# Ledger of designs, part 73: designed miniproteins, single chains, continued (3)

Each design is a single chain, and the fold is of that chain. pLDDT is the mean over its residues in the fold that is shown.

## One batch from the design tools (miniprotein)

Design m10690
Fold by ESMFold2-Fast:
Structure m10690 (fold): chain A 100 residues (1-100)
Amino acid sequence: HMEERYEKAKKELDENVKKADQAATEAIRVSAGDPEARAQIEADYATVKENIDRLKKEADEAFKKNPEEGLNLYDSAVATAKAATKHFEQKKAELEARRA
């Protein structure tokens, strides 16, 4: 039962991290003519990746002692990835509007 929830949480995080990576990559592509915007997006994504990696490690350790705490930390990591996706989608839209 708990192992099933843990596997689902890991899969959901992996899927949302891939979406955030795609959104960041697209934002970087549209920032090609704006070095400052590109640098900011790259820095933002580096920070997001570090935060998700930390939460994932904390979640895996917490799950060994308290499965509910581990799952809550996975929920936090997923929320971070979802917020990152929206952030980079917004940055892409802003950059495209400036270039229209």
Scores: mean pLDDT 87

Design m10691
Fold by ESMFold2-Fast:
Structure m10691 (fold): chain A 62 residues (1-62)
Amino acid sequence: TEKLVEELEKALRAKDGTKAGELLRELAEKVGADALELGQKVTELVVNGKYEEAVELLRKVA
């Protein structure tokens, strides 16, 4: 879980939406319901190009 969150933060900082989306999917599969809502919010920010806000949201929850 922690390694996946670190990789996701790295992908978001690199503005790599494709890799961020894949990592969000893996995180949801491993953590389940607790990560689903977070994953949806982060995905929405990424789709809108708000990578900095996505990183901030992830850091608040981690």
Scores: mean pLDDT 74

Design m10692
Fold by ESMFold2-Fast:
Structure m10692 (fold): chain A 90 residues (1-90)
Amino acid sequence: SELQKEMEELKKEILDLLEKYKKASEEERPKIIDEIKEKIAEMLELAKKMGMDEKKINELGFKFLDVLSDESLSLEEKKERLEKILKELV
């Protein structure tokens, strides 16, 4: 479906932004995080339109925010955790 294609596109864009984040300077990283948050918000709205359970959407949203805001996680750990959460949206 069109919505499924949009979901896969957003997932790819988020993963591409995570790769940019790894290569970015500390000055550039906040802007990339904001772009990732924007893409995640679009993805959650799309999941809602696709009929996903609102409770699950909220739980996934909190998981994304927790990972992105966790300064104790390495870039590798953030990517791995975000990829696991993204898989729950297929």
Scores: mean pLDDT 81

Design m10693
Fold by ESMFold2-Fast:
Structure m10693 (fold): chain A 78 residues (1-78)
Amino acid sequence: SMQQQFQQYQRGQLTPSQLTQQQIDQMEDRSRRIIDRLNDQSRRIIADNFDRMADDYRRRGDDRTADMWRRISDYARS
């Protein structure tokens, strides 16, 4: 799940890797479905976490994955 991927990232267990477009689309879709079930306060908290993930992937040179997390964060704030 997306929550498990986020937990793995927090534990430093995720290695930066270039995701395929299909993997990006699947993660965005799953993330949107999770976000749709959250209240406004939880959406803000999760958006802040996704912003940190986006920044981390961008620093590692994975702009495509960073852009994905940024879009998910923007969706959570909308």
Scores: mean pLDDT 76

Design m10694
Fold by ESMFold2-Fast:
Structure m10694 (fold): chain A 60 residues (1-60)
Amino acid sequence: AGVKAVALKDFATEHPWFLNVKKGDVVLVLKEVGDDLVEAQSLSTGETGYISTGNLEVIE
């Protein structure tokens, strides 16, 4: 099941596996891939990638 979370800070990388976000972007968490890492989809861009759980606050 998808859980909504908000990005706490900007994150940008050229690495294709990671999700680029801006502070305040809402993402849908799709699955946990490790203790500190999830696969998420940006609701702003539709892109999917890995993001640190430390940069996310669950809102729904």
Scores: mean pLDDT 81

Design m10695
Fold by ESMFold2-Fast:
Structure m10695 (fold): chain A 50 residues (1-50)
Amino acid sequence: MKIKVYDLNGNEIKNPPKEFYEFAEKLGLKVGDVTTFSYNGKTYKIEVVE
């Protein structure tokens, strides 16, 4: 599974930690799905692209 991660300002986070992948996999997300994830006191958007 490939994901893209963005902060609340829309900036892409390169090399997201494994916890972002684990969270997306735990939710059973499909390609095109978007969710939010809080990590180290900040909120991020996760998009599944593949």
Scores: mean pLDDT 82

Design m10696
Fold by ESMFold2-Fast:
Structure m10696 (fold): chain A 85 residues (1-85)
Amino acid sequence: SEELIEFVVKLLEELAKKENPTPDEVLEAMRRIAEAARKAGLSDEKINQILTLFGQTVNNIRNSKKKNFDKELAQLKAELEKILG
């Protein structure tokens, strides 16, 4: 659903704006994503795909020296649309 995609992207934007997001903040974001996805009626397979994609995107941002993550956010949105569509 568009609401779930928007929620996941918003959580990533919030983490990306932090100078150094902690492992606990990333785990809490993942917990909230899993809860929202289960409530939306997604299968465990799709939830795992979303969480894996989110974790990879967070790692890409953390390893980046960039100040702008618009490409990473756009790619996350596009991949989420493929998983959910």
Scores: mean pLDDT 82

Design m10697
Fold by ESMFold2-Fast:
Structure m10697 (fold): chain A 59 residues (1-59)
Amino acid sequence: SEEEKRRLEKMRELLLEQIRDAVAGTPQQVELLRKQLDNLSLPPEVKAFLKAEYDRLLA
């Protein structure tokens, strides 16, 4: 639905901002964010996308 798409876009933008902030931190903060991403109740596609972005920013 359009409402679901809008929610996912907003969630994705907010989480991408958090990922960018966290990857500039300590290794402990990076690991904590990774585990938080695993525990989020998000669609598998969104979760996989966010983890991929996290990995790219760390590379």
Scores: mean pLDDT 72

Design m10699
Fold by ESMFold2-Fast:
Structure m10699 (fold): chain A 56 residues (1-56)
Amino acid sequence: SEQEEIIEEGLKRLSELLSPVEVKVAEKEFREYAKKNPDPEKLREHIERVIERVEK
């Protein structure tokens, strides 16, 4: 699904910045967010915000 592709890409980017344990926690949060927000654009925006916080 489009949501799966967005989550996979976000987790790939986070895996360069975070430990495997933290990436696993992020994956659960992204999947939970996707269940509440069926709009793929909102999911992409949410994941981008998470990555921005980690990069700072």
Scores: mean pLDDT 83

Design m10700
Fold by ESMFold2-Fast:
Structure m10700 (fold): chain A 58 residues (1-58)
Amino acid sequence: SLDDLAAELRRLAAETGDAALEAAAERVLKQVSAEPDPRGARSMLLVAIAEVRRAIAE
């Protein structure tokens, strides 16, 4: 669900300890809250999760 994806993004960003990534994640979550299209919201969350996972892998 979108709520599960939002929780995953927030969790991953917090685990990095990187304030810039946490701020970016919160900005994405605000945009998702304003997005009327569930497909668009889901895509935004998946892209953000992938970017945070990439940052963790480095």
Scores: mean pLDDT 82

Design m10701
Fold by ESMFold2-Fast:
Structure m10701 (fold): chain A 87 residues (1-87)
Amino acid sequence: MTPEQLEADIVTAFAIMAASLGNVEAARRMVEELKRLLEESTDPEVQARIRAGLEAVADILREQAEKSDGKTAEEFRRLAEEVERLL
């Protein structure tokens, strides 16, 4: 495992955790970091790992939107749509 692959795995794990805990702000921050890593990386393995992680995060965010109401549900939906645009 390269340092870049390890960083991608760690940030992905934090993104999944933040989304699962319903922390929209933390999830958004981790998604922005994953987007940065995806844009900076030329390693196909790193890109594949990040895309798999983003897919998992999008699924979790969609589930959180279904379980939430009002502004919170809208924030989860918007972040899920942003993540889906990166796939």
Scores: mean pLDDT 84

Design m10702
Fold by ESMFold2-Fast:
Structure m10702 (fold): chain A 72 residues (1-72)
Amino acid sequence: SELNQQFKQAVQVAKRELEKAIKAKDVKKLEEIREGLKQLLKLAKEDPSVSKEVIEEIEKLIKQAEEAIKEL
C-alpha cells in the first residue's frame, strides 16, 4: 500500500539519523529520534495497512536508540 511505502521511507530516514547520532554520541539527538520513533510506532499500529515487518523494524530502532542512550 502507499501508506506502507511511506512508513518504510520514514523508517529508512530514522535508521540513517540513528546511525549518525550513535557515531556522534549525540544524546539529545538520540532522545529526539527515540521519541519520534515512538510516535511513528503508535501511528503504524493504528493503521491495518502497515505491515508487521515495518512495525517490528520501528520497535528494533527504538530499542537501539534506548541502548545507545544508556551507554552514553
Scores: mean pLDDT 85

Design m10703
Fold by ESMFold2-Fast:
Structure m10703 (fold): chain A 55 residues (1-55)
Amino acid sequence: MDKRIEESAKESKELAEKIKKIMKEEGIKLSDDADERGVQVAEIIKKAKEEEEKK
């Protein structure tokens, strides 16, 4: 029972929800290739952060 661990898990959950929203809105589908998927996820994360800054 650690507050910082729980807060980190919450942030990961919120980030995952934002990623899902962006993927749905832009029609992004993850690649079957692990390397390509990693690049796609990184790009989506950057986009999510940029949109968060616009708020």
Scores: mean pLDDT 70

Design m10704
Fold by ESMFold2-Fast:
Structure m10704 (fold): chain A 84 residues (1-84)
Amino acid sequence: AVELVREYLLGIKNSVEMNIPIDLEKLYERVKTELIAAGLSEEQAEAVAKAIVETAKKLEKIKDEKEREKLVEEKLAEIEAYLA
């Protein structure tokens, strides 16, 4: 589950850096579905998917690459703590 979260957060960061639009609704549904398939409860998958979508929204507003990297690292640590 944590590896999937890392992959999504890095993919989002890369999309933002490339100025590729992110479909937030599709992102939410995809993340939720994959996390449930990875063994998370529906409640855990919903909470994590929401956190990832909110992170995507914040990353789009950040112009500094180092600040984007820091936000990704902070959110990954928060989600890892939540899932522990």
Scores: mean pLDDT 82

Design m10705
Fold by ESMFold2-Fast:
Structure m10705 (fold): chain A 65 residues (1-65)
Amino acid sequence: MEQIREELRQGARRELEAAEEAYKNGDFDTALRHAMLALFYAGVAGDEELAQRARELIEKIEKEK
């Protein structure tokens, strides 16, 4: 379980970074997809800090629509 949890946390970080990059580029649809995937991975991994970052980014993206 610990190995899988760490892989999910790394996945969440990668997706969050991709979402932040897409957001900076004005690609809000791509940013939303990555941010939602980051939230999913963070939630399954139990990483509340990453989950909170993903939720904040989703809120920012939705405000831009």
Scores: mean pLDDT 83

Design m10706
Fold by ESMFold2-Fast:
Structure m10706 (fold): chain A 87 residues (1-87)
Amino acid sequence: MMEKVKELAEKEASEYIKKLEEILKSDSEDKEEKLKKLEEEKEKLLAKFEELVERARKEGADDMAEMIELYRDLFKELVEKAKKELE
């Protein structure tokens, strides 16, 4: 069961990276619209990661929870980097 939690976290992280690239390279959006989309995706993914962390800890899988927290931190860094590219 816990391996599915890890797979979900990895999938969310990879899908988010893909979405960041699409937002940054979108020719149909201005800077403000791109920033708005980045904030919306950030909020959604952070909520998903919090749920996965809570689930892992309830199952006693602290190592899994720590791994998911690392993905959450990576996600935060990616958003910050994306915002700098839009400056």
Scores: mean pLDDT 72

Design m10707
Fold by ESMFold2-Fast:
Order: sequence, then structure tokens, then C-alpha cells
Structure m10707 (fold): chain A 75 residues (1-75)
Amino acid sequence: HMLEEAKKYLEERLTPEQAEAGYRALEFFIDETLRQNPDMPEEELEKELKRFTDSIVKQIELAREDAAAVRAARA
């Protein structure tokens, strides 16, 4: 199942708390994408889900870098 693969990807890269928030975001993303594009092929949905999952990880990484930069600037 594509959602299970995405959840595993998040679990491997994020803290348990961040992964749980990510699961909710993934479920909402799938529901919203299918609502807007009801005829979307499953292969295309899998590609979009993969892009979204990668985006979650990237956003968290960028937020960590920004937080580190703010702390360094205040030192």
C-alpha cells in the first residue's frame, strides 16, 4: 500500500512525533488530491504522494537549519 510505504519513509527519517504529524498530513493529502482529481490514475497518485513525502522531510530539514542559524546569529 502506497500510504504504508510513505509512512515507513517518514519513520526512518523523522522523530516519532514528527512522523505522526506527517501521517495525518499524508492522509489529508491523499483525500484532498482524490477529491480534486477523482479520475487520477493510481500511478500518478503514487508519484504525487512520493513528491509530497519528500517535501515534508525537506521542510523539516530546512526548519532545523533555520533554527540552527537563528541560534548561531543570537550567539
Scores: mean pLDDT 76

Design m10708
Fold by ESMFold2-Fast:
Structure m10708 (fold): chain A 62 residues (1-62)
Amino acid sequence: MEHLKKGEEAEKKGDLASAVEHYQLALTADPNNSEAWRKLGDVLEKLGLFEEAERYYQLAKE
């Protein structure tokens, strides 16, 4: 998925906001992509949004 790769590239550059956007677009294309849910959670945790990150990790398990 192109958006997943773009999110990873943004995260490597330290652009966490862009990484969130790309991971959200990946989930829009495939809501069952557990990897994208986990990556979104990881980025939200780095942004200090711990409650949102935990919610996304739970969605990744389902």
Scores: mean pLDDT 79

Design m10709
Fold by ESMFold2-Fast:
Order: sequence, then structure tokens, then C-alpha cells
Structure m10709 (fold): chain A 87 residues (1-87)
Amino acid sequence: SMTIEQIAKEIIEALKTLSNKEALQKAYNLLKEYMEATGKSPEEIFEEILEELRKMLEAGEITREEAEKASSILLQAKHVLELELSS
């Protein structure tokens, strides 16, 4: 099963290798899969991934710019999921 650490790393990798549109699609798919696997809300998952990104930044595993870009993409993906769930 996918972990929050794996999701955070996959999003960082996507931002380095993919277009912004493709990185957003990947973040959306990862959030949706984790939501379906755990029953957690998009908000709860978003907060857990942000905390993991904070830990990665403090450990020197990612840059501040990478953390900010990942947070932005995650916020967009969270909002898309919330809109779909409220239909």
C-alpha cells in the first residue's frame, strides 16, 4: 500500500520531470488513490503530505522552492477532489 512518504516523493519527482499539467494530474491521482484506500478526507491527506514535505525540507532532502511548488500543486489537486465529492 502507498504511504504518505511515497506520495510526497512522487509529487517532488513529478515536478522535476513532468509538465505542470501532468504533475497536477499525478498529484490528483495519488490523492484520490490514497483517499479510496484509507477513507480519509482530501483535507486530512493534504495536511499529512504538507507535514511530510516540511520534514523533507528540514532534513535537506528538498529545496524551499520544491516544497512551495509541491504545496501549490497539492492544494489544486485537493480542491479538484473536494469539488468532485460535493457533486
Scores: mean pLDDT 87

Design m10710
Fold by ESMFold2-Fast:
Structure m10710 (fold): chain A 64 residues (1-64)
Amino acid sequence: IDVEKAIEAGAERVYELAKKDPEKARQFLDDLVEALRRAGVSEEDVQRFRKAMEEALKKAIEEN
């Protein structure tokens, strides 16, 4: 799987969701992180996903 493209897609999804409902965006972020861990994604890549999605969530809240 192209981890870099997947991270970009996840961050974009969180950003769009956070513009409407930051609480739902946070829930989506947490659920996706847990799903990645259960799917056997490395902890390093899981943390990269989490970091990118947390930054997208913060940016959406601060910009909107």
Scores: mean pLDDT 80

Design m10711
Fold by ESMFold2-Fast:
Structure m10711 (fold): chain A 79 residues (1-79)
Amino acid sequence: MKMLSPEQAAIAGEHATRAAELRLAGRPTVEVLEEFERMVREAGLPLEVELDPATLDEEARRVKERVARLAEENRAREA
């Protein structure tokens, strides 16, 4: 796997997060992957950036876990 520049990695990460959000909203995996590919293509990333179904599901899980963790931290701070 080739290393992306920090800016390219950030753009790819934002697109992966958006794809995960669409997946969590109940859109079919195939449609979400097609949308991700379109976003990457439109962003003009120089390296092949692919998001397989397993990676998409893992990112969706991470987004959900991150939101839950922030909610738990807020609850802990409020006693």
Scores: mean pLDDT 67

Design m10712
Fold by ESMFold2-Fast:
Structure m10712 (fold): chain A 100 residues (1-100)
Amino acid sequence: SKMQADIYLAQGQYYYKQGDYDKAIEYFEKAIELDPNNARAYLNLGEAYYAQGDYEKAIEAYKKAIEIDPNNKRAWANLAKAYRALGKYDEAAKYEALAA
């Protein structure tokens, strides 16, 4: 249900703020299982992967967030940031322009 998905999102955000990225990822994945069209859950999942230095998985999650909600400027900005972290500067510049 949307309510249960929102509870799992909140729990994931709590663990993310504590720096427990493994638990944050677990709870964001539970939110996605209950609500596969939850763009915010994918955005938060990507941010947790980024915090762990898993930039490829962060990119996958951000792309899913954008697929669901193309108007999410934060997801575009985070996608660009992840590409920059991988040294992919041309892709980063392209996605920064789309974040505007």
Scores: mean pLDDT 91

Design m10713
Fold by ESMFold2-Fast:
Structure m10713 (fold): chain A 70 residues (1-70)
Amino acid sequence: SAAEEHLAKGKAALAAGDYETAIEHYKKAIAADPNNGEAWYNLALAYGRLGKHTEANAYANKAVELGYQP
């Protein structure tokens, strides 16, 4: 699916330290499937790496609300 493809590309970018590219792919994954808790959680990780802790906490809370357990 489009959500799975973007989630995979986001994870690859995150592993490479390209946090901005990871964020763009995770946002596209969420646009394709807004209930994808893993995409919300990984978006939180990428924002946390950029020091954007307020946004990271909000996205992590959304992932938990959707039933994602890291």
Scores: mean pLDDT 89

Design m10714
Fold by ESMFold2-Fast:
Formats: structure tokens, sequence, C-alpha cells
Structure m10714 (fold): chain A 88 residues (1-88)
């Protein structure tokens, strides 16, 4: 069985794929209420904010992912990509 956090992360991912960014943010934040140290939820929040064009919130979320999982290559690459886009 999936954990409650994993279920909420899956719902956030589906909402993101549908372009419903506000619903995706809601589910990802609920996942973090259940599991505050979940790097996957922070990575997903960073991706949602990045697609929404909210680069500052995307950077904050990616940095939080690296605080909980410093060696996470997905979070590291995502942070670098968002920081490059913000400079354009």
Amino acid sequence: SLSEADRLIAQAGRALDEGNYDKAIEYAKKALEVDPNNPRAYILLAQIYYKKGDYDKAIEAARKALEVDPDNPVARTLLEEIEQEKKK
C-alpha cells in the first residue's frame, strides 16, 4: 500500500500533468503536512512553481529538497535549471 504522502504526491503529479497548478500545489503541500521531510514532495513543488513561472518559490522548494536530501541529483539539476531561467 502507498503511504498517505505517496498518494498525495501522485495526486499532485496528475494535477500538474493536467495543467492545474493550484490543485497540484494544494496536494504537494498536503503531502508535506503528512511527511515534512519528504524530498519528493519538495521536488514536485519546485517543478509546479517552475511551470507556473514562480521562479523564487521554485528555487525555495528545490533548496528545501536539498536540505532534506543533500545528494539528490534531481533536486540539484532542477535548482540549477530554475536559477538559469530566472536570469533570462
Scores: mean pLDDT 88

Design m10716
Fold by ESMFold2-Fast:
Structure m10716 (fold): chain A 60 residues (1-60)
Amino acid sequence: SIRDDVLAEARRGLEALGLSEEEIARYLAELTKRVDAAPDFAAMVEAAAEVVREARERLE
């Protein structure tokens, strides 16, 4: 599904940041809530981009 594709792409982004599986699971749980609340595909993609950005900012 489109939802599963968005979550899979976000997982790849989080893995590229070198995060642990535990941290990836936390960010994906948060992203799942945002995706489930998203009105359309563009909002799902935006939520995924924001979650990956938040993860990257916490590494600085």
Scores: mean pLDDT 85

Design m10717
Fold by ESMFold2-Fast:
Structure m10717 (fold): chain A 85 residues (1-85)
Amino acid sequence: SLEANVHMFLGLVAETLGDLDKALEHLKKAVELDPSSAEGWLALGRVYEKLGKLEEAKEYYQKAIELDPSNEKAKKALEEVEKKI
């Protein structure tokens, strides 16, 4: 939806600015509104990884790959986070 896309955009901007709390608020809302967004789950995984929450990051990366098996960024992120657990 348009609302999900707006929250996705705001979450990505917040992540770029280093505001991880704001990034989480918007990205959680984005995947709540559009749970089929592989990019939304991937972005949530990245923010959780930056916060040191590696198990949650892994779960979100797995969700992104389930939704889009061609997403090379999600596959690489999963491989990288699994090496840290």
Scores: mean pLDDT 88

Design m10718
Fold by ESMFold2-Fast:
Structure m10718 (fold): chain A 86 residues (1-86)
Amino acid sequence: GPKILKVEPNPFKPGDEVTIIGTDFGENPKVILEDENGNKYELEVLGKLGTMLRVKVPADLKPGDYYLYVESENGKSDKIKVKVVE
């Protein structure tokens, strides 16, 4: 299934582009941020190149602690703790 090796930058800001490095993302990966209360925010996938996904963080996302994961036809990755800063 999908595996995340690195998220860069971390921390990141609302409106940033974030690179996710990993394996087995599949053809149609979804990238999801989950807040401490279990609310889910789907990030726009800008592109996929080899072992990298490039995603856009929503400009209206609130600062705080989140879990990031990838979901596709190959399954769901482990959650990676990330921080959103102002």
Scores: mean pLDDT 86

Design m10719
Fold by ESMFold2-Fast:
Structure m10719 (fold): chain A 61 residues (1-61)
Amino acid sequence: SKEIEELAKELGVSVETVEGALEAVKSGDEVLIRVAAHDLSKASGKSPEEVRKKLEELAKK
């Protein structure tokens, strides 16, 4: 989706990376969510908390 492309550009990562992180969030597995948020935090320079919030908003069921 366009929103995934926009987030990938904002975080400085690939669309595939954001899609994988969204799957982690949608799984509800806290360990996978934490790892995804920290990895994207390191890539983007944003805090893990900010990245997690953006992922959760985009993954909203």
Scores: mean pLDDT 82

Design m10720
Fold by ESMFold2-Fast:
Structure m10720 (fold): chain A 88 residues (1-88)
Amino acid sequence: SKELAEKWLKKGDEYEKQGDFDKAILYYMKALEVDPDNEEAYKRLLELIDKHYTGKAKEMIKKAVEGLKNKDPKYALYYSLFRSILES
């Protein structure tokens, strides 16, 4: 739903403004999951990832975002790997 995607996008913006980039990614990805054509969520994810993530974490989260945009169920694995790297 476009309306549900807009609600998640706003929640992501709120966390990004607070400096909680991990939660911002979570909510932007939720927006993209319910609306894979949501260009604003995709753009915000790419900008945030480029600014605040590096190395293997950046590689995994970029694969998760591209997978989600392309409706590839492997996006969930890449996101899980991203989360695991952050907890290491």
Scores: mean pLDDT 85

Design m10721
Fold by ESMFold2-Fast:
Structure m10721 (fold): chain A 70 residues (1-70)
Amino acid sequence: VEELRRELERLAAEAAEAARAGDYAAAVEALERAKRVVEELRRAGALSEEEADAAIAHLDGLAAKLAALA
């Protein structure tokens, strides 16, 4: 579980850095990978269904906005 949390933090930092650099395609890719980690955390019982759904919805919204800029 701690490894998944660290991976999520790493992917969030990667997405933020890519977006700051203007690489919106890379930022979207990092957000899509982050969504998979959220799903793994839900499966492991580290996130509730509600928390996972909210996190995925937030990441989807960010990815859609960044994809429109790419």
Scores: mean pLDDT 80

Design m10722
Fold by ESMFold2-Fast:
Structure m10722 (fold): chain A 68 residues (1-68)
Amino acid sequence: GAMEEEENRNKNGKALAEGVALTLGLKLTGAEAKQLSETEIEVIAKTDKGTIIIKINTATGEMKVELK
């Protein structure tokens, strides 16, 4: 159902954010995942040194990571 899809998206988004933060040597303090379209997902990872924004295109497999 819709709630299960949202929970799975948030869980997967947090796992991805944790992995990216760990790779960059950052401490994750919070993570949010949102569906922008059927093929686009944005993960916002808050860390002790700033915010990481991860944009994923599931149709092309492209992933873009931005630091703020």
Scores: mean pLDDT 75

Design m10723
Fold by ESMFold2-Fast:
Structure m10723 (fold): chain A 72 residues (1-72)
Amino acid sequence: GRIEELGREAERLFEEGRKLLKEATTLEEILKGIGLILRGIGLGFEAYLLGKKEGREELGKEALERAGGKPV
């Protein structure tokens, strides 16, 4: 479903951003890595909110955690 799709995309973006930041040697690479991480967290948070709205809070929390965020 949509929550699972958002969670998977969020995790992918967060992992790509983290990897890029670890290997970054230029300011451009650092900014790109940060952008990927922020986008991943944003999608994870979207999945979390959708999970709350649909009564699938546990699934939404898992998606946000995979994106490196922590549910409130």
Scores: mean pLDDT 79

Design m10724
Fold by ESMFold2-Fast:
Structure m10724 (fold): chain A 58 residues (1-58)
Amino acid sequence: PRYRILAEPSSPLLRAAGLRPGDVLSVAELAERLGISRTSARVAVADLLEAGEAERVE
């Protein structure tokens, strides 16, 4: 699955990594951009979804 960024992330780390509203990326792509594991990227995606800062895209 892919995820669309809906708002500027509340996390300073995600903002520093260059995530911007309108970006569409997978967990693997997020892991690559942040330089973290896929497991950590999955947690970051869950946090973005709960904050309303991202949505799941088919």
Scores: mean pLDDT 80

Design m10725
Fold by ESMFold2-Fast:
Structure m10725 (fold): chain A 62 residues (1-62)
Amino acid sequence: SEEEELMKKGIAAYARGDFEKAVEYLEKIKNPTPLAYRFLANAYRLLGEDEKAEEWYKKAQE
């Protein structure tokens, strides 16, 4: 699905250290899984956006 492709692209970008691209791909997912929320939270933290990271960590926990 498109969501699976976005998840794969987001994780690949994250693995390369391209956190801005990781966020771009993962934010396009319409129905994010808890795993997607955790990657978003970690990427935002590595970009220095701690408040956004905390917000996504909360969503990852439901």
Scores: mean pLDDT 85

